Designed miniproteins, single chains. Designs and how they scored, part 14

Each design is a single chain, and the fold is of that chain. pLDDT is the mean over its residues in the fold that is shown.

## One batch from the design tools (miniprotein)

Design m490
Fold by ESMFold2-Fast:
Structure m490 (fold): chain A 65 residues (1-65)
Amino acid sequence: YVTLASIGEVDKELLLRMAGVEQFDAEIKVDSFEEIAQLSKEVDAEEVIGTDKGAAIISPKPLEL
């Protein structure tokens, strides 16, 4: 599963390209990178690919929204 977490305006296409995926399963807006870290733990993230304004979280579990 792929979750896009954004703190502000983020280039989603760039994040997907950096993660090597064509689509995402969930999108969430967060206030900080601490929330991204918490989400990554919740979904047992295998990889987190970040920028200054967000991250693509790759995980075996989906994010419960």
Scores: mean pLDDT 78

Design m491
Fold by ESMFold2-Fast:
Structure m491 (fold): chain A 101 residues (1-101)
Amino acid sequence: PVEVVKEALQRAIDIFRRHGEDVAAELLEKALKEIDGKTPQEVYEIVRKLVEEARADPRVSDRAVHAIRTLGKVIEAVLEGRATREQVDAALKGIEYELDL
């Protein structure tokens, strides 16, 4: 599960940067760095903190906050054994569409 989460965060960073959401991408990069060598339980807490930090930062757009929350929910589902890599792919495509709006 942790490897799928790392891949999802790496792909999300690229999507956010392509859409000019640099502050959101920086928050994702910090979370990705913190995840290295962590247990699934610790990764869960890091992702929860990422969502809260994005909501609290006035430099992060409402659109980017919503996209990060969507990403957080699918990552939590992966860590709980309730989502596959294919469902992560679908969520990332949805985020890219949302950032184009």
Scores: mean pLDDT 84

Design m493
Fold by ESMFold2-Fast:
Structure m493 (fold): chain A 55 residues (1-55)
Amino acid sequence: SEKELYEKALEVARELLDKHPEWSAGEILDEVIRRTGVDREIAKKAVADALEERY
């Protein structure tokens, strides 16, 4: 489901932000898509939400 894809992308985005605080949002987004294969729009929402939670 879309919710499961979003949750997977969000989990990966949080992990990448912890491991690579120096990466840009675009770099995080590209790596989330590469690892999960989720649609860009779902990945964009997950990355934006992970950034809001962290900063």
Scores: mean pLDDT 85

Design m494
Fold by ESMFold2-Fast:
Structure m494 (fold): chain A 58 residues (1-58)
Amino acid sequence: MEKYRKAIELLREDPTASPREIAEKAGISVTAARAIQVLMALGYSEEQILKELPYLVN
């Protein structure tokens, strides 16, 4: 959970950051970073993203 919150914070600070940069800084997979970026772009809240992540992360 904490790593995903960090990824969300990093994307709020720099929405143009690549999924790779987010993954490296937050310590998550590139796939998870990309999923968070897509959900944020669709207008999901932080709480909604955290609820959806267990279904998107293998």
Scores: mean pLDDT 77

Design m495
Fold by ESMFold2-Fast:
Structure m495 (fold): chain A 62 residues (1-62)
Amino acid sequence: SLLDHLRDLIARVRDPAARAELEALLARIEEALAAGDEKAALAALGEFSRLLADVSDAEAAA
């Protein structure tokens, strides 16, 4: 599922602070999907994708 895939992506993150932020965004995505709020789900997914990209780049550079 989409949510399982996002959890797998979080599991690859080494920074515990970034992992916690991604987990909070995943919770927002789950809540929005449960509420049928497509706009909120898409917005949270966008934030998740941007944070994941930034963290992945930072960890690759370190």
Scores: mean pLDDT 85

Design m496
Fold by ESMFold2-Fast:
Structure m496 (fold): chain A 55 residues (1-55)
Amino acid sequence: MLSPEEKLEEIIEELRKEGNLKGVEDIERFVKQHNRDPEVLELLVRIYEQEKKEE
């Protein structure tokens, strides 16, 4: 959990545990299409964190 890349990997693993394989593929494809830009990675992490929070 040091870099956005590592954080994104944790998010992908969580989605996989949920059985949301389609979501995993979509995220991986989106990230690859944007050449793993740090801004894109940070945005995805932030969006997921917002959904994950209780409040």
Scores: mean pLDDT 72

Design m497
Fold by ESMFold2-Fast:
Structure m497 (fold): chain A 81 residues (1-81)
Amino acid sequence: MDVLTALYRIALTAVSHAEAGDVELAEQAARKMADNVAKKIGPELAPEIRAGADRISQLAKESVEEARKYMEELRKEAKDA
């Protein structure tokens, strides 16, 4: 599984919860998914997954609109991969 596809899935889940009004659940979901993906993707790419999830959770807390925009960019990049 590539980093972009993994980050898109994390962003999709987090944005869904944030748009439903549950920013705390969005942050928890992003961190849980990042931990699960990091275990599967291996130690070389795990830091990128964790950094991406941290960005997603920060965006979800600060601006749901910016979190959705980041999710859409990840979706476009994942399609090209």
Scores: mean pLDDT 80

Design m498
Fold by ESMFold2-Fast:
Structure m498 (fold): chain A 68 residues (1-68)
Amino acid sequence: GSAQVEALAAWLQREYGLSPEQARGAAEAALKLATTDPALAAGLLQREYGLSPEQARAVLARALELLK
C-alpha cells in the first residue's frame, strides 16, 4: 500500500484498536473518499468498521492531513 495507507492504518490500530485488516480497509476507504465524498466515507467507517460519528470525523480529518 501507499505510505499514507500504512500511516493511517497504524494510527487506527493505536487509537481505536482496529485489527490490521480493519485498519487497512478503513484507511484505504478514508483516503479514497475524504476529498470526493466525505459523507459516504463517514457512513462506511461507521457501518463497516464500527466507528462512532466522532471517530469517523477524526479519521477523515487525519486522512486529509496525510493527503497534503
Scores: mean pLDDT 85

Design m499
Fold by ESMFold2-Fast:
Structure m499 (fold): chain A 87 residues (1-87)
Amino acid sequence: MVKAILLANVVVVLLLVVVIVAGAAAFQLASRLFNSPVSGAAQFLHSLFVLLTQSDFHPETAEIRLLLVAVIVIKSFLTGNLVLALV
């Protein structure tokens, strides 16, 4: 059972990373197609990242937002692995 729990956690985290990367790529493609100043989606992502990280930092580039999201995912990996290591 422990192996199944570990595998499930790894799969969930990998799935989240894939979804985040795909979302960031789609966002960058859309912003380039509709002129790079278009920021409706950028404002939404910024609000979401501020809510998730409790930060008032205002990045203007999708690459910085992607890095911030990657930090959240890495934190989730570390937390899950730490809990499993303690058990």
Scores: mean pLDDT 57

Design m500
Fold by ESMFold2-Fast:
Structure m500 (fold): chain A 116 residues (1-116)
Amino acid sequence: EKPVIVNLDIPDDVPLDSPLAQFVSRLQGLFQRIIDAAPTPEQKEKLLEIVKEFNEKLREAWKKSNYDDKAVLEEFKKIVDEFAKKIREALPELGEQVDAARKELNAFIDKLLASL
């Protein structure tokens, strides 16, 4: 079963080393770690469904923010918190892994925002 990985449609004018591209790359790695930590196929399937919903929300936030890096990163922080809550509610046994990933992503977003 191929994992659904978060993939944002980044405009050609956005550098690959941009804060937003760096965030997406880190997010994909963290999702893969959470999926790999799920011990059963049923848990992996639930995570893939949530990842798909998360990916759609990230794309909507990108469009709504008119590709403004600061506004997008602030919305991504909110979406990360919502996503962490959804996984915790659906798969409470993964709560520690989800909390760790949420803290890492929020710290990374804060670092990116400070560099803007």
Scores: mean pLDDT 72

Design m501
Fold by ESMFold2-Fast:
Structure m501 (fold): chain A 64 residues (1-64)
Amino acid sequence: SEERVRLAREAVERFPNFAGAWLALGRALHEAGETEEAIEYYRKALELDPDYEPAKRNLEELLA
């Protein structure tokens, strides 16, 4: 929903160095059907934490 995307964007604005915040934004956009943006933000989460399994799994799902 639009509300989930907005809340997730607020989270990354407040905690831009936290990989989990970028994962949350990617997931919200993925649920909204915004595939290209979701991929971008999952990649940002992996830039902060390359071993972050939830971001890797979600990115693999979108690229399949």
Scores: mean pLDDT 84

Design m502
Fold by ESMFold2-Fast:
Structure m502 (fold): chain A 80 residues (1-80)
Amino acid sequence: MTYKIYLYPLNKTVTIEYEDSDTTGKFIDKLLEKLGIAPDSDEAKGLRALFLGIAGSEEITTGEFLKKLEELGIIKVEKL
């Protein structure tokens, strides 16, 4: 399904297609691509470390990961 995600710390909005059952690691890779961040950059490493720290694992579902980010006030998710 397609979702609009507001990222408050970056003051950015991304439109991304994912399923709630997708792994958090796969979702983070898609999110970095949509943000125009190079995979091997220090920015990508920093954001990946932050997101994985919040998630606790790359293997949790994207739905669970996004719920944690919303509870922390980091993002807002809107279904399109």
Scores: mean pLDDT 80

Design m503
Fold by ESMFold2-Fast:
Structure m503 (fold): chain A 57 residues (1-57)
Amino acid sequence: ATPEVLEKARLAREKRTPEQLELLRIIAAQLRAIGDAVEEGLKEGYVPTAEPEEEPG
């Protein structure tokens, strides 16, 4: 293989890895935001999840 091919392979891995990490970071941030909103709702006496009396199963 040529050194150019090796460099491209390295760049491809480096490029994909940061992109994947960024996606996971965004997802984690969204989950945290949802959790924060739920906690704020509970403080107001609002129940975010109303479990039905009849669980459809």
Scores: mean pLDDT 65

Design m504
Fold by ESMFold2-Fast:
Structure m504 (fold): chain A 68 residues (1-68)
Amino acid sequence: MSNEERVIEIKVDELGSTAVALVAMALAVERRPNTRIVVHAKKVGPDLERARALAEEYGAELVVNIEE
């Protein structure tokens, strides 16, 4: 493998759980800038843009998977 990066997978069924995903993202990035966060959500909303901006601010990779 070329690189082994830290991967954090978070599954959210409701938008209310987005805050948990954001907290986990910030925590992981603060410890390791080369962290990839994978979020599974039922739909994409404005909160995704905020999460993406936060990830870029802290230098993390954000991957969103839509379960539908």
Scores: mean pLDDT 61

Design m505
Fold by ESMFold2-Fast:
Structure m505 (fold): chain A 73 residues (1-73)
Amino acid sequence: MALAPEELAALLEAALAELRAEGAPESQLRAAEFSLWLVRDPERAKEVVRELGKDAPPELVERALARIDEIAA
């Protein structure tokens, strides 16, 4: 079953709202927000990966960026 990107984004926004209502830790909320960015704003997700990956091997950063492109397609 494949969801349209807008429909998937709406489900992720609802899940994030539930996590906030349940008082989930900020780390979990940030992870949920990143998942929403993967669907709604892939370029934002890529910038986050580049910033977090500054000290990581370039091959891992390239692979992560390719995965974001794959998810966004």
Scores: mean pLDDT 72

Design m507
Fold by ESMFold2-Fast:
Structure m507 (fold): chain A 51 residues (1-51)
Amino acid sequence: SMEELQRRIERVREALREFGEKHNIPEEDVERAIEAMEALLRRLFEEAEKA
């Protein structure tokens, strides 16, 4: 569901930012990773809701 998608995106975003801080990853790289993950999660749930 879209609600689950939003929950997943929020959790992944938090995890990626925390990971970036812990491993001293440039903010730019973290932002791009978040963007890519959001796109993948949206695709995943779009396919699930078509079924």
Scores: mean pLDDT 78

Design m508
Fold by ESMFold2-Fast:
Structure m508 (fold): chain A 66 residues (1-66)
Amino acid sequence: MTFRVTNTGDVTRFIGLVLRLIGDERYSVRLVGEDTIEVTSHGSEEEAEALEAEIRADPNFTVERL
């Protein structure tokens, strides 16, 4: 499962998210812009959906399933 995540207001939170995901072997992160990443999950569908829900719950981020 692959998601596009865009930062809409909090650079510090966005950097923290990017560093967390890059440090986790379950995820591949591609930088597609200054405020935008694409995240590919190599774990379970349940784990991928939980991550999508976590990111979507943050009002400083938008998330789109690719």
Scores: mean pLDDT 83

Design m509
Fold by ESMFold2-Fast:
Parts: structure tokens; C-alpha cells; sequence
Structure m509 (fold): chain A 86 residues (1-86)
């Protein structure tokens, strides 16, 4: 289903963002790569917002929880980016 596919994509992207944050803090990732990850996260959030109202209630709640977690990861990544020398 669309909701199941979206849930999987959100979970996978959240895991990717966690890895990006760790690598950025370790100096193993470029600022450009971090920006790319943020843009992917924003894009998926917009796609989720377009279909969320069409999802069954259970899937909608799960997507809303994952979107909140995604927003938290974006904020963590933005904060980590502030510590990288220009």
C-alpha cells in the first residue's frame, strides 16, 4: 500500500540521517553531502504531506510519528553542520 511504502521510505531515510550526522561529527562527510541529505528529507516530507490525508488511520498515525522523528533528525543535522569549519 502507499502508506506501507511511505513508512518504509521514512524509516530508511531517518536511519540515513542518523548515519550522516555521525559521519559529519567524525569529519568523514562533506557539507555538500549533509545539505543533500537535508534536501532529500524535505522532499520526502512534502510527498508524505500530499498523501497523508488519504491513508488509513493506523498508517496516518505512524507516518505522523515518523515525520516528527524526521524533523528532529533534520534539526540535529543542522546543529551538527554549525560545528564544521568553513
Amino acid sequence: SEGEELIKELEELIEELEEVIEKLKAGELSLEEAIGAILRAIGLKFEAEKIIDKLPEEEKKKVEELLKKLEEKIKELLEAMKTIPK
Scores: mean pLDDT 82

Design m510
Fold by ESMFold2-Fast:
Structure m510 (fold): chain A 54 residues (1-54)
Amino acid sequence: MTLKERVKKRVDEEIKAGKPIDELIKEYESFTGGSLREIYEKQYALDYLKEKKK
């Protein structure tokens, strides 16, 4: 499983748990990751959430 696939799975699980897409976007935008991995995870999650919102 790629990092991108793992992030998509996590986001899908959060949505299924009842968290609105707009709340997830705000959460990821407010998260200031310290590692390069966390920066990529944040970007993948935001891109995916914004595509789902369209």
Scores: mean pLDDT 77

Design m511
Fold by ESMFold2-Fast:
Structure m511 (fold): chain A 63 residues (1-63)
Amino acid sequence: MTPEAAQQLVETLETFGESPDPGTKKAQELLEEGGSKEEAFEKFLEIMKPSIEAGREAARELA
């Protein structure tokens, strides 16, 4: 993992300080429901993949 990718991840988490990430929220709900850690992680990635891709596209449009 590059230092830049790690920095962007930290910045994203800080931006979510007042707005919890929907992927993280759904993963937590699945775990509370009695789901497995693997299912929770897969659900997180499934939800976050489109958001990450959309964010990448928006960043390219601004550059």
Scores: mean pLDDT 62

Design m512
Fold by ESMFold2-Fast:
Structure m512 (fold): chain A 108 residues (1-108)
Amino acid sequence: DPTELAVKAAENAPAVAALVPPHPKVVEVAYEVGKGVLEGKVPSPEELRRMAEEVRELSPEVAELLLKLADAVERGDRESVLKLTFRLVVLAAVTPEQVEIGIKIALA
């Protein structure tokens, strides 16, 4: 069960991750990007770079992933788009629905 595996992975996450929850704006951006990619409505490279700037002070790690995702979209690298989007959603997921979206992207 992919959901059970995701739950076990979350349970074994570093303690520091549990002590520093994602900012709501970071969660919102990651969810929007993840949902868009899953629905075939991938954001433009310019839009992804704008999102990265908006979250840079809140989560440098998420901003870095958004910049790498923008470069992958610009190159038409669909495999990297899916992998980077999965990492983005997993890092920012705080609800079962968001985790499920991440799993669906990984299976695409």
Scores: mean pLDDT 71

Design m513
Fold by ESMFold2-Fast:
Structure m513 (fold): chain A 100 residues (1-100)
Amino acid sequence: MDDEKAKELLEEGKKAYKEGNLEEAIKKYEEAIELAKDKKLQAIALANLAEVYADKGEIEKAEEYLKKAMELVDTLSEEEQMEVMPYVIRAAVAISLAKK
């Protein structure tokens, strides 16, 4: 499986986002979603995409990606849900702030 590559892409996307390179962050997170077979990694990548799109002011896309992340979270174990929830909360807060 490409889950190890997906984890690397998530870290690269996170670095790009911290550096203010929103387009590179989106690219890395989209690549992570395509490669990930682990639903937890897919949910994290989707939540991260929602946060980046919210910061870009693309609210409709941000809400769509957050919805997809939450749908995956509903299929995870309670332990995995707790691990993903911080990413979901960050995305939800970013969307809330952008909707002002």
Scores: mean pLDDT 86

Design m514
Fold by ESMFold2-Fast:
Structure m514 (fold): chain A 73 residues (1-73)
Amino acid sequence: MSIEEIEKKIKELEEEIKKLEERRNELMEQLRAASKSDVPSLVGEILRVIGDILDLELEIKKLKEELKKKLKE
C-alpha cells in the first residue's frame, strides 16, 4: 500500500468516526430525555456505537504506525 493510499484510508476512517460521534451525541441527548422504560435500549445503542468507534480508532492506529514506518525508511 502506498503512502497516499494509507493517508486516504485514514481520512475515510476519521470521517466515519466523526459520523459515529455525532450519532453517539444524539443518543446521549435522547437518553437524557428518555422515560425509565426506554433507558436500557438507548444504553445498548450507545454502547454499540462506542464499540464501533473503538474498532475504527484501532484501525487508524495501525495505519498511522504503518505510515510512520514507511516515512522513516
Scores: mean pLDDT 83

Design m515
Fold by ESMFold2-Fast:
Structure m515 (fold): chain A 65 residues (1-65)
Amino acid sequence: MKPVLVDKASGTKATAEQVSESLSLGGIKVEVGKTAEEMLENIGKATGRSKEEIKELALEVVDEP
C-alpha cells in the first residue's frame, strides 16, 4: 500500500514522496513510510510532534492499493 495525505477540507491529495520532498527543502528529513501509520510516525519523529497534532492540521492519511 502507498500512503497518501489528503486535506480533509479540500480533498487535495499529496503522495508521501511529495510531502518528504517539500519538508526536505525546509531542512526536515522525513523517511517515506510504506503505510499511512508509518508516514504519520516518521513525520512526528522528524518534526517532534505527536500523531494527534499532525492529524489536527486537517490532514487525513490513507493507504492506497
Scores: mean pLDDT 68

Design m516
Fold by ESMFold2-Fast:
Structure m516 (fold): chain A 87 residues (1-87)
Amino acid sequence: MAEVFALSNSLLDSYKDGQQIISNDPSVTVSQIQNMTDTFDNGYQTYVNLMDDAINKGDSDTFAVSMGAASAFYDKRQQLQQQLNNL
């Protein structure tokens, strides 16, 4: 559980760094945003797999935390995709 929250915070920090880079050079940031979008998509898949594992084990705490993390990764991925569309 603590590792799941730590991962989410690390990705949120990476997202903030990406937004700051965009403000300095929009043309340079496109590939970096794409790479970050892929990173968040991989994060989403990782937590979906953790949800499936938690269901099989009957671990409701890990399921709830993983669901929250997956939702956060999905939301941030969609926000990055919107940033790409608005560039």
Scores: mean pLDDT 69

Design m517
Fold by ESMFold2-Fast:
Order: sequence, then structure tokens, then C-alpha cells
Structure m517 (fold): chain A 58 residues (1-58)
Amino acid sequence: MEQIQKELLEIQGRIAEELRRRGIPSTEEEQKELAKEVVEKADVSEEAKKKALEIIDE
């Protein structure tokens, strides 16, 4: 449980970094696409990636 939470925080940090570098997309759809791209590139467990994608798609 705690390990997945730490990995989710890492993903959130990377999403924030990408938003800072590229600028915040104007639409929610584009923001979700950027977040999914970051999740796919993240060096985290498959379980954390799946959980992050589920949260983004909600």
C-alpha cells in the first residue's frame, strides 16, 4: 500500500514537471493525455501505472 502511494506521488511530481515545461494544456482531455504519457514513461511498478491510469480516466 505505502509503496504504491510513493510511486503515485512520483508520477504526480513528473506530471507537474511536464506541465511546467510544456505549459498547462487548455483542455481537460489534453491534460489527461499528458498525464497518461508521463505514467507510461515513469519508472514505477505496473500496479502503480495501472492505478494512476484508472485515476486519470475517472
Scores: mean pLDDT 76

Design m518
Fold by ESMFold2-Fast:
Structure m518 (fold): chain A 64 residues (1-64)
Amino acid sequence: MSKLASKYSSGRILQIAGDVTIELAKRMEERDPSLKEQAEKMRKEGEELRRLGEELIEKAEKEL
């Protein structure tokens, strides 16, 4: 029970962190196109965080 709830909560936090990171990367690129490569790398890092969050949520849902 507690472990399942923890997985879901952690997954949601990671999704939010990923979304925020992606948004920040987009703002960076829009402000300075010369940072496009750096912004894209940051965006991919955010996508990885979001994926980890989704994986934790899916694991929690499957265990239910």
Scores: mean pLDDT 80

Design m519
Fold by ESMFold2-Fast:
Structure m519 (fold): chain A 72 residues (1-72)
Amino acid sequence: MKDQLEAEIWLAMALMAYGVALATGEEDLSETIEIIREALRKAKELGDEESARRLEELLREAEELQREKEEE
């Protein structure tokens, strides 16, 4: 369970970073996206498919939000 716990910690950190960015109305999500990408890489390396899946969804949402902020 060490690898699963480590992946869950990375997922929790990414979720917190994204949640803070949404709550504060952060205009530049670059740092948040990098945190999510790092967490996703770690979850995949650790073999936690569930955390990786959730992080892929989160990354897609963050990248889409960043794209919208850059276009408008």
Scores: mean pLDDT 79

Design m520
Fold by ESMFold2-Fast:
Structure m520 (fold): chain A 81 residues (1-81)
Amino acid sequence: MLEDLYDLIDPFRTGGVSKEFILDLAKALGIELSDEEIEELLKKVKQSDKITRAPSSQVLKQLWPNLTKEEFIDFLLKYFS
């Protein structure tokens, strides 16, 4: 469930992410984002430097093995906009 992913990433419910965190999380999930997709996401999400640590790629792939790029973008817009 995507709420469980949010709780794993942002247990203190800060509601904001950095560009660097988005890139690290996408890489850990095996999702490739274009520069254009990253810029569009950054315009729509609440930016914060408080979340600096992406979960293990092994944990992420085990719990969300079929998470698509579109689902990842929707997740960021739902929880960090």
Scores: mean pLDDT 75

Design m521
Fold by ESMFold2-Fast:
Structure m521 (fold): chain A 59 residues (1-59)
Amino acid sequence: MEEEIEELKKKYEEDPSNGDIFYELVKLLIEAKKYEEAREVIEKYSKLNNTEIDIDSAL
């Protein structure tokens, strides 16, 4: 799981507007109990793509 999270982080940084990579990364971070990192990823995606995501519902 840690290796998968690291690879998804790299892919997300290469394409931060890609929603599929974003959702997969957030899902793995939540499964790993990395809620703070999941929140940061959600906030970055929301700002970059001008969309609002309910962080409470995602976590």
Scores: mean pLDDT 73

Design m522
Fold by ESMFold2-Fast:
Structure m522 (fold): chain A 123 residues (1-123)
Amino acid sequence: SSDREKVINLLEEAIRLAGEAKRLADLAARTGSKEYLREALKLAEEALRLTKEALDLIEKYVKDSKAIAYARLALSHLERAVELLRKGVASSPEEAKRYAEEARRYLGEAIRYLGKAKKIVEE
């Protein structure tokens, strides 16, 4: 259906953006770069927005409890990653590296759950 296709496209774009955010967070964890943190934050916030849209559509049109559960887990991990990246931007360079490394882990888990939700929607 067009609704299922829209969900798949939203999840694919969220995975792509979260993946780019994770790469930039990894660079920030190594360098302490506030520029990489700000770019990672923008991408993570967009991935969060798309994940919220996908979850709303899954709840309304797909109605699969496993897809809903995985999308909610992805949302929770993205919200935590965004919080950590915001703290990283506001912190000292040394603390920024620690926040970036923690955000990278949450982004990785978010990508994993987004992929699981997508697989169920594609079935």
Scores: mean pLDDT 93

Design m523
Fold by ESMFold2-Fast:
Structure m523 (fold): chain A 78 residues (1-78)
Amino acid sequence: MEAEKVVKEALEELERIAREAERMGDKDGAAAARSAKETLEKVSKALLEKGDEEGAIKAAKDGKEAGRATLEQARAAL
């Protein structure tokens, strides 16, 4: 239950990051954020199916961190 909420919040955050990247004209960053979201959806489903709630939470946190790094790189790019 808690793990599922954390995963949903992370997926929403990655979608927000993808939208911000698109708004800034960073097509590669937007694609990377969406790819990270798709990866998190697949990984978290597999982990939750096995009852690995801690693994699902870790995957969600790692996914959000990767997405944020992509957005930061886009903002710092010249």
Scores: mean pLDDT 78

Design m524
Fold by ESMFold2-Fast:
Structure m524 (fold): chain A 60 residues (1-60)
Amino acid sequence: AAAELAKVGNVDPTSAEGYLKMAEAARRAGRDDVARQLYEKAIELGDPETKARAEALLAE
């Protein structure tokens, strides 16, 4: 529904997308272990598209 879509637009920074962004930041900082944990969290919370993105990044 439109109301549900509007709520999705105000996503929590701890959402799957938020975890993906934090994982990329950690990876760029050389903290690959932390980045892997954040990618796994994104996979756990994310939809199929977010899972595919996180898995691809985790493989790098």
Scores: mean pLDDT 68

Design m525
Fold by ESMFold2-Fast:
Structure m525 (fold): chain A 92 residues (1-92)
Amino acid sequence: NEKAAEYARQAALAAGELAKAGEKGAAEGAGAAIAAVGAEAAAKLGLDAGTSARGAANAARAAAEAAGTEEAKEAAEQAARYAAEAAKAAGG
């Protein structure tokens, strides 16, 4: 499930950009990045990557709602999209 790992990695990068922005929602963005890294590791190890990726998508959506800037919101929404694609790739 290399595709699931790739999407999870991209979600982690996008969530990292949200955290770097230093805006409201940065803590939620950091949580989304950690969850996305966990999803990538789970996919590589053959664990339940779908559950981890769904968690990352939920955390990224929360970060988008908490974001204080348009840039941070876009980064969080992008992280949510990649995490959702990782969940789909892992769960199908």
Scores: mean pLDDT 64

Design m526
Fold by ESMFold2-Fast:
Order: sequence, then C-alpha cells, then structure tokens
Structure m526 (fold): chain A 73 residues (1-73)
Amino acid sequence: MADEYWKKGEEAYKNGDYKKAAQYFVRAGIEALLKGDYEKAIEYFEKALELQPNNTAIQRMLDFAKKKLEEKK
C-alpha cells in the first residue's frame, strides 16, 4: 500500500540509502495513482525525483500524475 511504501522510503532516507528511498517513493506514487489520489502521487514522485533528479522515468511518472490531476479538475 502507498502508506507502507512511503514509510519504507522515509526509513531508507533516514539511513542515507537515497536510491532505495527513491524506489519506495516511486512505488508509493504508483499506488496513489492506482487509487486516483493524484495529489499524493505527485508528492511521492516529487520526493523521488528530488533524490534522483536525472531519472527520466520518475519525471515521466510525475508529469503523468500532474496531467491526471488537471483532467480531474
């Protein structure tokens, strides 16, 4: 679940494992997208992208979540 992946991401971040933290934040974002919670998905993908700013896949997922949020409004 998104909450579980987010907690694991925060734990990895506290331990300095930024690669693992980014992976968990991505999983949390994907779970939020599947639930239609686009605002949380954006938050989680932004956190992941902060840790891996050159990761094009995370950037695309963030852009997708933003587009879905705009379509909902």
Scores: mean pLDDT 81

